# Designed miniproteins, single chains, continued (3): the designs that were tried, part 36

Each design is a single chain, and the fold is of that chain. pLDDT is the mean over its residues in the fold that is shown.

## One batch from the design tools (miniprotein)

Design m9229
Fold by ESMFold2-Fast:
Structure m9229 (fold): chain A 56 residues (1-56)
Amino acid sequence: MSEELKELAKKNGLSDQEIEDAKAVAQALVKALGLPESMLEPLTKLFLYSESYRFR
């Protein structure tokens, strides 16, 4: 996982568990939809960004 994802999570107060959950969901979608692996990181970021707003 890139340092950019770790910084995004830290900036938004997300735990390591929430990062792993977002990555798992992104991997499942990439596999289910037949997306290229290059989509894994953008999807992980999208889910981490979604998680950061879960309580607002």
Scores: mean pLDDT 70

Design m9230
Fold by ESMFold2-Fast:
Structure m9230 (fold): chain A 96 residues (1-96)
Amino acid sequence: SATLLENLPVEALEVHAAAVVSLGKKHAEKGDEEKALEEVRLLRKLARRLKEAEGATREEAVRRVIELLRELAKVAEEAGLKKVAEEAERAVREAE
């Protein structure tokens, strides 16, 4: 999946990030800490890729991924998955 992410345009990366957060939220709601953590790690890679991308929409795309990570952190916290929430918050700080 990493190789595919490196070749996607910024707009496709944003859409992919939205799908990843949706899946992460579902895993967190089910108490699946390992799968929720995998989605946080993927969002972190997406944020890094977006920071390295060229284009006028880069800053907006990074901001959207940060918002999605914050949403996932909140759902994880509400589900009692402390590690998922902490990793998502760390990913937010790294994306800023």
Scores: mean pLDDT 77

Design m9231
Fold by ESMFold2-Fast:
Structure m9231 (fold): chain A 87 residues (1-87)
Amino acid sequence: SMEKEKEIEKKIKDFLELVLRYLARERGQPIPEPTPEDIEYVKELLKKYNIKVSEETLRLLAQIRELAGREVTEQVINAIKGLIDLK
């Protein structure tokens, strides 16, 4: 329950940090500050998939959207949803 939810959140955060660093390195770009539009887009997707995450995790997703665009962000959120639904 609560311990399992915290473990999943940590795994999601670690995964997103890895993805963000990978994308930044591959594109030869610094990790960007997310725009308000990136934040709002991610909030709507998380709501659509009924995913609850920390503000820090939401910010990481918004940075991925700024760096890699909507399609990559949707793929990442779908992967997270799959992980949550399996555990």
Scores: mean pLDDT 81

Design m9232
Fold by ESMFold2-Fast:
Structure m9232 (fold): chain A 72 residues (1-72)
Amino acid sequence: SLSKEERIEIFKEEMEKTLNDPRFSEESKKELEKLGKKGIEAMKNDDEEEFKKVMEEIQKLVKEEVERLKKE
């Protein structure tokens, strides 16, 4: 079982990998940084509802970027 601190660090590492992907647009990276910060705060506050909303927005953003890359 992972501690809350370990889960937050894993989330940060995953976000950092995505932010370092050169295929993501600068606009999407800025939005992802904002969502990542909100996700970390939601995890710190045990706000499962807010964390779920943040994850849904991240998934939507990633899906839109993948679809954009397929059309180029």
Scores: mean pLDDT 81

Design m9233
Fold by ESMFold2-Fast:
Structure m9233 (fold): chain A 71 residues (1-71)
Amino acid sequence: GVEEALKEARKNAEYAIEKAKQGIVDKDAVLALATALLMAGVYPGTVVKDLYANPSAENLLSWGQSVLDRL
């Protein structure tokens, strides 16, 4: 349901943010943020494409915080 999707979005966004704070921008951190964006259900596919094209700590922090702010 919606509650489970929002819980999963928060968990994945928090994981991506914590990895970015550690200077880690690996496959798992990027996948976690992509999962959070998709589970939040309000982001266009262009955001996910831009994330995979330009993975960075700044992008993980910025979009991760955006997910948390919209939950």
Scores: mean pLDDT 81

Design m9234
Fold by ESMFold2-Fast:
Structure m9234 (fold): chain A 81 residues (1-81)
Amino acid sequence: TDDDIRKLVIAELGGLQVELEEIDPETAELLAEALEAVEKRDYKKALELVKEALRRAKERNLPEHVIRRLEQIIEDLEKLI
């Protein structure tokens, strides 16, 4: 259900935010804002923020597993729109 996807996205955004706090605090902050948007059910804003986080992750050469997780979050958010 949409609520199951929403819960999955919240868990993944929270996990990535914590992981990235020491590695790339600016990308972690974008994920914190995206998490807040998802909690408010503003999925379009959340999608924009996660896409910006993905752009920055690629630009800053963050680990492949981070990039893959961000891409999965984008796919899941698109299902909620």
Scores: mean pLDDT 89

Design m9235
Fold by ESMFold2-Fast:
Structure m9235 (fold): chain A 90 residues (1-90)
Amino acid sequence: MEKKRREAEEKLREALEIARATAERMADNPELSAGARGLARAVEQALETQDVDMARAAYGVAESLAKHPEIREEAERVAELVREAAELLE
């Protein structure tokens, strides 16, 4: 149980770093910057609570943001990490 929890935490921390970096990179685009900050907040909540439903909510935000070509690669990577974390948390 503890090993899976630590692995989920590591994946969520990586996702949080990507979301924060994306928000900084998109500073000149208010809509995408706000979207990336929202994603970072959702991932942070999943990391703090370690709740599967919070991780699933963060996944939905990442999938929505992946529709924007400017941040698609980062959003898809966050979605992958959050999905893997959700599977570990069950």
Scores: mean pLDDT 86

Design m9236
Fold by ESMFold2-Fast:
Structure m9236 (fold): chain A 89 residues (1-89)
Amino acid sequence: MSLEQEIAASMGLMGLSVLILAAERAGDEELAERLRRYLDEFVARVEAGDLAGAAEVLREAAELAREAGDEEGARLLELNAERLEELAA
């Protein structure tokens, strides 16, 4: 993995982590648990070198965040997914 790919993967991880913490602080444990499952899948894809798959996981998590009313969080994950998609090509 290049340094730029590593930074992009780290930003995706941080984005998911921030959304999990926000859900926990809001008392939405179901949303937090679902986001943690996406975090685990994201990490697995990154470790496998599958940046395109990692970006797909962030897009799925963004849809979940949007459905929960977190448009700002969804947008953050979508921007991180776009960066990973660019670096996967």
Scores: mean pLDDT 88

Design m9237
Fold by ESMFold2-Fast:
Structure m9237 (fold): chain A 87 residues (1-87)
Amino acid sequence: SMEDLFEEVDRVMKEAFMRFLEWLDANPDASREEAEAQLRALLEETRRRIAELLKRYNASPEERERAERMLERFAQSARRALDEWLA
């Protein structure tokens, strides 16, 4: 169902965000370049997992658009967390 799809999308994003925060905490001496690479890898993996969910649920164009908006907000939140950590 639509509810099941977006519950899974939200779960994937929350798990990814928590893993990123845990990585930052575990790597306090990471360079800016290493942290940026980790963020890029996280965003790519999250987008891939969401794409598989959309395919599995035969998502409509409207549902795909909603997922893209959620991914954009997720990326912005993760970028803010990185910028705050680098400050």
Scores: mean pLDDT 87

Design m9238
Fold by ESMFold2-Fast:
Structure m9238 (fold): chain A 79 residues (1-79)
Amino acid sequence: SKARELLEKYGVLTGEQLNEVLDELGLSDAIKAKITKIELVNGVVTLYVKERLTPEEAQEVARKLKALGYTGLSFVVKE
């Protein structure tokens, strides 16, 4: 998967690389608007968000990442 290749290659994604990965994941526009950064460290994906995701939005993200083989997921709210 292109999304997985970019995550493994960069490990930290912001800006254009972040937008490309979010598009490849097929997340809703509401979710994409909340995510500012992705980090992959030791098999754990951390999403930095400017506001909390709803439980339903968090489940959509978790499902998409599990499809790529990532079961470790964390959220950090940064403003």
Scores: mean pLDDT 84

Design m9239
Fold by ESMFold2-Fast:
Structure m9239 (fold): chain A 65 residues (1-65)
Amino acid sequence: MAVTQKLVEEAKAIAKERGVDMKVEGSGGKIKITVKEDTPETATTVSAIGILGVEAGVEVEFELE
C-alpha cells in the first residue's frame, strides 16, 4: 500500500536525521525495522516510528540483529 511506502521513507529519514543505523523494509500493511545495536537513541527512534505506524494502520515489527 502507498501508506506503507510513505512510512518506510519517513522511518529512513528519521533514522538518518538521528544518526541511527537501521534497516527498514516494508510490504503490504507491515514494516520491519532491524537494528545492529540497542541504544537509547535507537529505542526512542523505533518508538517514534511505531507510533506513526499505529496512526497509519501499519504493523511495525522490531528486531535486534
Scores: mean pLDDT 77

Design m9240
Fold by ESMFold2-Fast:
Structure m9240 (fold): chain A 59 residues (1-59)
Amino acid sequence: MQKEILESIGEILRAIGDELDLDLKYKQGKITQEQYNKEKEKLDKEIERARKRLDDLVG
């Protein structure tokens, strides 16, 4: 259980890092608004999954 909790936290932190990289690419004009929104949705789903796993492990 403790390992799974740490893994879920790690997944959330990774997704946050990916969101920051995505924001930087968008600000630099390297991706379109549509690409930004699509990738953002994927990262939001990853964070949601990791949060649900964390809730299951802590609850």
Scores: mean pLDDT 80

Design m9241
Fold by ESMFold2-Fast:
Structure m9241 (fold): chain A 68 residues (1-68)
Amino acid sequence: MPSLEEQLVELTRLLTRSLLAQGASREQILEAVRNLVRWYAEEANLSPEEERRLLELGEKVAEEVLAE
């Protein structure tokens, strides 16, 4: 089964591609990714440390998709 990090990476990639297709700006996409991570952390009852690490990971994944 995919790890929590693998699930977040997949969701972040899907969200970023969807927003790009809708013409969203980089800033709007990054804010949406941060909101996704915060929502995911709350739903999964993650620690603040885990949330912080996932925020960094989510931003990196979004930037990789934006660079394509």
Scores: mean pLDDT 81

Design m9242
Fold by ESMFold2-Fast:
Structure m9242 (fold): chain A 57 residues (1-57)
Amino acid sequence: VAAPATAPAIFGFLPKTPVPDEEFFAKVAELAAAIARGEITWAEARERLEAFIREVE
């Protein structure tokens, strides 16, 4: 869990999420950013995304 900080406020910048797809896009963007930074591998990101999809469905 992320520590409380000003930066996470950007996460709450999306208070209006009438469409569920918004959450999916946000998740994809987060994983893509992590891969670009080298924090995780593409395989790890894909596994996380698949788990997320399985959980939602």
Scores: mean pLDDT 62

Design m9243
Fold by ESMFold2-Fast:
Structure m9243 (fold): chain A 76 residues (1-76)
Amino acid sequence: SDKAQQAADLLRQAASVSKDPELQQELLSLADRVLSQPQDSDTLAQSARQLADEAERLGDTETARLLRQAADLLES
């Protein structure tokens, strides 16, 4: 769906701006799951929100913002 593609694009953008290599890998993995498992959108949105909280704890505010935007798309 268009929303899944937009969410995946936001997750890849979040990975590109993230300063944490482990978080980058988790974000790229989540983007792939959004495209391969669109039926799991609610669970994937929860995962995105969890990673946003992690990014915020690391001081990565821009990554957290993009992750929350992706989660909102997955829940809509």
Scores: mean pLDDT 86

Design m9244
Fold by ESMFold2-Fast:
Structure m9244 (fold): chain A 60 residues (1-60)
Amino acid sequence: SDNEKKINDYLRAFFDPKNVTTPEEKQLLNLFRNANADELIEMTKEMTDLIRKILEEKKK
C-alpha cells in the first residue's frame, strides 16, 4: 500500500493534467490506476529508467 501510494503519486505528478493531453495518455493512467501493486512494481522497474531520463530532460 505504501509502495502503491508512492508509485501512484510519482506517476500522477509525471502525468500532470498539463502534460496529459491525449486520450492515449489518459488510458495509460487508467491502466496504472487499475493495476495491482505487484504489477505496478514490476512495471516500475523497467519504466524507472525511462521516467528518470524524461524528468532529467525536462530539468536540463
Scores: mean pLDDT 63

Design m9245
Fold by ESMFold2-Fast:
Structure m9245 (fold): chain A 70 residues (1-70)
Amino acid sequence: SEALRLTALYGLREIHPQAEEIVRLVEEGKLDEAAEIISKLSPEQQKAVIDGLRAISPRAEELEKKLKEL
């Protein structure tokens, strides 16, 4: 739902200033670009971002796989 999307985005903004860009890239299916941005975060922040994205998009699992391949 849109409410879950907005709540997750708000939480992600506290983790990273590019949270809105990450969400946009995931929604557009640009998972390689999203993974590149996330890969520059600490492992703890990467986990938090992926967990937050699971509330927004079914693409979160594919994104996590791409991140592990970097």
Scores: mean pLDDT 74

Design m9246
Fold by ESMFold2-Fast:
Parts: structure tokens; sequence; C-alpha cells
Structure m9246 (fold): chain A 78 residues (1-78)
């Protein structure tokens, strides 16, 4: 079984892979580019929180990432 820290490390890794996919496939509009930059910043902060052992902060940042990702998804469907 994975520890909570190992689960968060995997979540950050999956978020990074998803962001790289979105950077390649999403339309290059100013609004989409801004959201992609914000997603990248959230991943960087979450990774730093995981490395610092701040699991509560890492979870909160990944929740913010999921919320912004959901908003981006709605934007891409319109």
Amino acid sequence: SLSPLEQLRLAVEQAKRLLEYLKKTAPKTPEVNKMLEQLEELIRQAEAAVEAGDLEKAMALLQQFQQLLNELGKYLQS
C-alpha cells in the first residue's frame, strides 16, 4: 500500500503529465494560456509542499489544481 506522501508524489507526477498533454493539445488562446500557466504554478507549489513534508498544503494545492482544471475543461467545451 502507498503511504499518503507516496500518493501525493504520484498525484503531482500525473498532474505534470496531464499539463504537458494540455500544452500540446489545447487551443493557443490568451485565456487558455493564462489558465495553463496557473496550473503549472500550482503544480510547482504542490511539489515544493510535498518535498517539505507539508501534506495539508500539498492536498490543498492539488484541490485548487483540480478546480482550475475543471474550469479549463468547461472553457475548452464551449
Scores: mean pLDDT 86

Design m9247
Fold by ESMFold2-Fast:
Structure m9247 (fold): chain A 110 residues (1-110)
Amino acid sequence: HMLTKEQALEELKKLAEEIVRKVIENPDITWQEIFDYLAKGIEEILEKMKDLPAEEKRTILFKGINYLEELVREAVARGEITEEQAQKIIDAAFKALVYALLLISQREEK
């Protein structure tokens, strides 16, 4: 079943909140675990967005990453995560974003 763009953004925001919570609860979590969690979650959301225009998919993904960056910044400010943990989340999220953008481009070419 397809999501509206509002529903897709809400799902991405929930994914962002979940990963920040996982890092707070599991300080020893690896970059690979964060990446795998985000990549899988984004792929599932992209599948639910499949009938949305590629431009809207990209816009939603960028809004999601901006929301994650703000959550991470706030968590560091509150002392809930370290700057090292914050950098790990942001690096993994950026790599997952690039992966998702490539998937969108590949689907446009077919």
Scores: mean pLDDT 83

Design m9248
Fold by ESMFold2-Fast:
Structure m9248 (fold): chain A 83 residues (1-83)
Amino acid sequence: MKKAVATIDAEVRPGRGEEAARLSLEQAKGADEVKVEIDGNRLRVTVTADSEEKARQIAADIINALIDAGLVTRITEVRLEVL
């Protein structure tokens, strides 16, 4: 299977950036690589996985966890790239 990279861009609630980053890392434990970046109220999570399906599933888990925890005001973009 081809490796894939999923990128999630989200707007976080004021003061919730660190909590959102931690939750994203917890949900991404099955990834080959995970990168989390915070700039003010903007959160970017980049997930690398062994397959498109796995990257997509981990991204969905992160998005659902962030929404359910009320940490984000919106998901601004979700991208999937097959390597």
Scores: mean pLDDT 84

Design m9249
Fold by ESMFold2-Fast:
Structure m9249 (fold): chain A 65 residues (1-65)
Amino acid sequence: SEELAKKIAEITGLSLEQAKEVVDFAKKTKDPTLAGAYLLTRFGVSAEKAEQAAKLIEKELGLKP
C-alpha cells in the first residue's frame, strides 16, 4: 500500500519509488525476512534499518517471519 511504502521510505532513507519496489517484493514473496535481505543487498540499507523495515512489513501485511 501507499502508506506502507511511505513508512519504509522514512525508516530506510530510500525514495518512495524504491520503497514501493520493496513492498511489491514483500507481497510477491510473502516473506519479511527476504524483504529485509532485499533492502540490504539491492539498496545497501543498514542491517538495523532493514530489520526495522522488515518488522513493519510483517505487521502491516500480516506475514510471519
Scores: mean pLDDT 82

Design m9250
Fold by ESMFold2-Fast:
Structure m9250 (fold): chain A 53 residues (1-53)
Amino acid sequence: SIEKKVVTLPNVPPERYLEEIAKAAGVSQDQIVGFSILEKNDESVTLLVYYRK
């Protein structure tokens, strides 16, 4: 099954997104199926993360 979680990250370069998303969601990078950007501003980015348990 695929789970969903909303996470908010500080602004980091895109190449660090997977690492930072995994940390914020509390999962390993290989569990992440995908993500969608819900909101982005000067301080942070908020994402909907899809992951497997």
Scores: mean pLDDT 82

Design m9251
Fold by ESMFold2-Fast:
Structure m9251 (fold): chain A 90 residues (1-90)
Amino acid sequence: SLEERVELVKKYGALDATIYEITTFILENKEELEKKAKETGKPLKEIANELVAKEFNFKGDVKELLELLKPLIENPEVIELVDKTLEFLK
């Protein structure tokens, strides 16, 4: 909800809050992403990109986005989520 997003922004700041939402969404959907990748023959990374595009209206390479933005992330909790997500999308 908008209220939940506002609270995340207050806690982490706008960038870290957005990255928190993206990374937790991917990590919460690991099993579904792996199943869909196996069923379609598409790389896991492409399936993740498609689901993130639908959920967050972001069109692009999520792995590249996370790698590029990681140096700008200030919250250790969010950095850990980025690292876990990058390892999953490997």
Scores: mean pLDDT 85

Design m9252
Fold by ESMFold2-Fast:
Structure m9252 (fold): chain A 108 residues (1-108)
Amino acid sequence: SVEELEQRFEELNKQMLELLKQMFAELDAAKTAEEMFAIVRQYNEKLNELFEKMVSLAEEAKKKDPKLFVRIQMEMGSIELSLATTARSLQLLTGQKVELELPQLPKS
C-alpha cells in the first residue's frame, strides 16, 4: 500500500541520517587524513546498502505514489551531495583522490 511505502521510506531515511551523523562524529575524532579516508570508505559501504534499498523503494513508488518518488529522489540527492562535498574537502586537504561509489539513482 501507499502507507506501507511511506513508512518504509521514513525508516530508511532515518537510518541513513543516523549513519551520516555517526560518520561525521568519527571524522571529527579522526587525527589524520588517512583515518578520515578510512572512515569515509567504511561509511560509503554501509550507505551503499541503504541506497540500494532506497532505489528499490523508489521503483515501487514510481507507479503507485509519484509524490513519494520525488521525495525519495530529493533526499537521495541531498545525501549524495553531502558525501561528495566531504570527499572533495578531503581531496583538497590532502591532494589525494577520493572516489565514493553509490548505486545509480533511478531515472524518471
Scores: mean pLDDT 78

Design m9253
Fold by ESMFold2-Fast:
Structure m9253 (fold): chain A 80 residues (1-80)
Amino acid sequence: SSMEEEKIKKHKELLEKARELFDAEHSKEVEEANEKLANTTDMEERIRLGVEESFKRMKWMLDYRIKVLEEEKEKEEKEK
């Protein structure tokens, strides 16, 4: 049970780190998205923009996770 809790904690930390890295690496895109949201008064358009930003971030976070797993695999292969 403690190993499962530790794995969940590590996954949460990786997700939070991925979020921070996304915001840092895509600062211009994030600023542009925030500006579009700030200038949009239509609720349906605001929801659409929010969904698009969420999908973009989620896709990047998934790609980042795959990259981390591939890098860990390469390290294991080099140590053998």
Scores: mean pLDDT 74

Design m9254
Fold by ESMFold2-Fast:
Structure m9254 (fold): chain A 64 residues (1-64)
Amino acid sequence: MKEITVESLDPEKAALELAKELNLEIKSINKSLTDEGKLVVTVIGYKDGEEVIIKAITPKEKLK
């Protein structure tokens, strides 16, 4: 199992774009919200028989 974490202002778009770039067979997409209503997107897929998990989140520090 491989886990990839991506920080993006648009987590859903970032997770889906990365899944396409990695050419994953998507098994499931899970969305949750933080306390501030920001999206956390988890995409689970397969690549070459191995399960790959992409977790896209909004950065905790936007500025500095």
Scores: mean pLDDT 74

Design m9255
Fold by ESMFold2-Fast:
Structure m9255 (fold): chain A 104 residues (1-104)
Amino acid sequence: SAIERSLREILRMLDELKEKVKDNPEIVALIDRLKELVRRAIELVRQGRLEEALRVVDEGIDLATEIEKLLLEKKLPKEVRRLAVLVGASLTVIRLTLLELLRE
């Protein structure tokens, strides 16, 4: 599934982000929570539970926004913040794809 591949790529980006912020335990905890939501979304998509997957992706977008805000507040480098923005953007694309599938 294209959605599963995209969610797995987000998981890879989150692992990269986590390594770059490893000295910030508060941010690491939020990334770990987002990784758990992404893994949950993969499983729900596999099961064809698309409405539940959409709800989990919505929670993930909210958490990605919180991570972006905290990176700004802690003045992390622009390259790190750009990676977090890319994670949020990628989740938004998945959200739109899930909405289109639910209309069919």
Scores: mean pLDDT 90

Design m9256
Fold by ESMFold2-Fast:
Structure m9256 (fold): chain A 64 residues (1-64)
Amino acid sequence: ANSILAIIAALEAAGASPNSIKVLKNLIAAGLLTPAAIGASLIAANLGLAALSAAATALVQALL
């Protein structure tokens, strides 16, 4: 499933930092993280980025 790519797109649409998106894309391309692990990492990052949309946060949580 393209759930990771959908989350990246949702975060970009929600105004996530370009640098954060680059890091996430690099980790996905390297195959270093599962969707669940990426979801957990993005939840932690999104708690530090409270301005990101609730929909993006909920989508990330759905991967756990």
Scores: mean pLDDT 55

Design m9257
Fold by ESMFold2-Fast:
Structure m9257 (fold): chain A 60 residues (1-60)
Amino acid sequence: EKEEAQKLADEAIARAKAARPTLPGDVVGELGGRIDYAAEFGSLEEVQKAKEELDAAIAA
């Protein structure tokens, strides 16, 4: 399960990098940091929530 959390985090961060020209770097950096932290110290659910926040920011 921790491996799946890390995969979700890696994929979300890669998408954030692709969206960098459209999004403020501060927002991308903060959300990416939350995802990384959740992947290392939290649960899969926490990674999913952080990813949803990042995906919402990218979609805006």
Scores: mean pLDDT 69

Design m9258
Fold by ESMFold2-Fast:
Structure m9258 (fold): chain A 59 residues (1-59)
Amino acid sequence: SLQEERQARIVELLSTKGFVGVKELAKELGVSEQTVRDDLRSMEKKGWVKHIPYKGWGF
């Protein structure tokens, strides 16, 4: 699905950059910040990613 492809791209970006913010992910993926937040929340519930204050999202 488009969501699975988008989540795979998020994983690639995190692997390359370490930590990434929602605004940067939204710009790179061509979607709204809300769509990215929904994906990150889903991925966090699966234990794939975490949010660190002042750093953004990472593994």
Scores: mean pLDDT 86

Design m9259
Fold by ESMFold2-Fast:
Structure m9259 (fold): chain A 57 residues (1-57)
Amino acid sequence: MSTLDSLDEEQRAALLAEARRLLAALGGDEVKMVRTLSARFGLSEEEARALIAEIRA
């Protein structure tokens, strides 16, 4: 995803930390995680799903 590739180190670290926290809090509900990441970080649905996949790897 182009926007994820353009994030600086600090922005990427913040995204990953928040996404990991949300993954734990939402019990792996991907729909809720996608909505929350899209709203909070301005990511598209596809970009949010890619970030979730990266965290789960």
Scores: mean pLDDT 72

Design m9260
Fold by ESMFold2-Fast:
Structure m9260 (fold): chain A 100 residues (1-100)
Amino acid sequence: SPIEKIKELYEKALKEIDSLTVEQALEVFRKFAEEVIKIAREAGLSPETLKKIQEIFLNALKEAEEKIRKVTDPDEAKRILKEVFQKAYDEIIKIIEEEL
């Protein structure tokens, strides 16, 4: 299912970022967002729903970048990144489940 594919990608991203720099971890989540949009499009989600998912990810990236700018500890920055993207992930999964 599209949801299972997105869940697997998210779990992979979370494991991958533990060994990466903060900048590389942000890039992992940018790529995750692009792959989610691709999976949702291939699953036949409406253009309106795809736009909502894109806006959720754009807002999450902006929030993470703003919060990370205020911290100096890379581990704290990664925790913030994980928290922000977990919230975005939960929201998009709910949207996808409601349309499918």
Scores: mean pLDDT 86

Design m9261
Fold by ESMFold2-Fast:
Formats: structure tokens, C-alpha cells, sequence
Structure m9261 (fold): chain A 70 residues (1-70)
């Protein structure tokens, strides 16, 4: 499923410790959750802003939490 793919990608991104890779994964995850109606635009923006500020691993952890709750 799309959620399972997103979860695995986010888990790998968090495990990598790579802030840029994790920011990309978090942004993709946030967009997917927004398009599915799981999160609102403000939540998606907050995750993207975290990734853009060099906190990509933190952003990916937040997105992963939301994917697991879906």
C-alpha cells in the first residue's frame, strides 16, 4: 500500500541520519498524507519547514508518526 511504502521510506530516512534525505522523505510523506486527507495544510507546512531548516530527521520522525496513526 502507499502508506506501507511511505512508512518504510520514512523509517529508512530516519535510520540514515541524513538531514537532506530525511527532509525529502518527510516532504513526500507530508504531501501524501495531505492528499489523503489525513493531515491539514498547516501540519504539512510545519513538517516541510522543519525539513527546510536542517531538521530533516525530526521532520521525517513527525511524518512517520502520522503515517503510523493513519
Amino acid sequence: SGLEGARRGLEAAVASGDQSLAATAAGMGARWLLEMGVIDEETAREIIELGMSGRGVEAARRALELVREA
Scores: mean pLDDT 84

Design m9262
Fold by ESMFold2-Fast:
Structure m9262 (fold): chain A 91 residues (1-91)
Amino acid sequence: SMKELLEKAKELLERAEKLKQEAERVQKEADEQIEKLSQQAFQYAQQGNQEKARQLVDEAIDVGGEASMRVAELRKEAKELEEEAKKLLEE
């Protein structure tokens, strides 16, 4: 039934949209954490605590790397759902 195909396609697109929103949330939270860590690193460097500053920079790099991988995974899953929905509409 065309109605059942449209409903299934809509469900897939809604799931894809939620994954995209989650990717945006992950990226935003990582950006905020990286900014905070970078500001703290700058403050420690100004105080002469180069070791603590370096540790915070390394932590910011790790946060960025983990977020990039998760965002890529979520966007890939969303794209696969969008492609599945498109195939259902094309029959």
Scores: mean pLDDT 91

Design m9263
Fold by ESMFold2-Fast:
Structure m9263 (fold): chain A 81 residues (1-81)
Amino acid sequence: STALFEETLERIMEIGREVGRMFEEGKSKEEIIKYLEEKTKELKEEYADNPMLVAMVEKEKEEFIEMIEKGELPKVRRLPA
């Protein structure tokens, strides 16, 4: 369902906003990544019956980690640029 997909994306965006707030508070990249992994695992558990949503959450987590490692704030975008 498109509506469920959009809801999942909004929840991912909420996690991204919290990650941004942690950066502003001076949390270490290690602490931020740990938080991200924990929250995305919880979200994947909630959507376990929908493998497409689980895959989306996992992909967004992977992208967030890459951005954090590069010293950039994570951005949630379905279509980049």
Scores: mean pLDDT 76

Design m9264
Fold by ESMFold2-Fast:
Structure m9264 (fold): chain A 77 residues (1-77)
Amino acid sequence: SMAELEALKRELDAALQALVEAIRNRDWAAARAYAAQIVALLDRSPELRALYEQMMQNPVVAQYRAEIEALLAAARA
């Protein structure tokens, strides 16, 4: 449903912001947990993958792109 997709989009946004904060604070346990949550969300729909790529255009998020992508790759392994 549209309502379910909008809830998942809000969850993805919150998880990515929390991941950026965890990376900034060098809280790697929290970062791994948020990365696993994001991977699960990205696997659910193409709309969530599109939103993730749009959010990576934000300079505040983009500066952590390498760390974010490494954590997501580790969560998929």
Scores: mean pLDDT 87

Design m9265
Fold by ESMFold2-Fast:
Structure m9265 (fold): chain A 95 residues (1-95)
Amino acid sequence: SILEESKARVEKLIEELLKEGKITEQQAADMKAKADRDLTELARAHENNELPLGEVTLDRPLYLELHEAIVNKDGDAILRTATEIIIETLRKGAE
């Protein structure tokens, strides 16, 4: 499942950040919980055709890719691109 693969990728990054001492155990737990909720909700919203068009920030390549995936109703591409955005955000937040 792309959803399960996406959650595993985010969890792996969070574990790496924790191991490197860049975040605390509490921050790691909060980040995992948020990523799980956000990815699950994104998958649910896609299945129910509830994803808004035109509310995505288009000033970055990953946000453009996410917008294109939403327009094309490609659930796998939506989850993959959202996962890359989450990973990039977590890496920048840990710097």
Scores: mean pLDDT 77

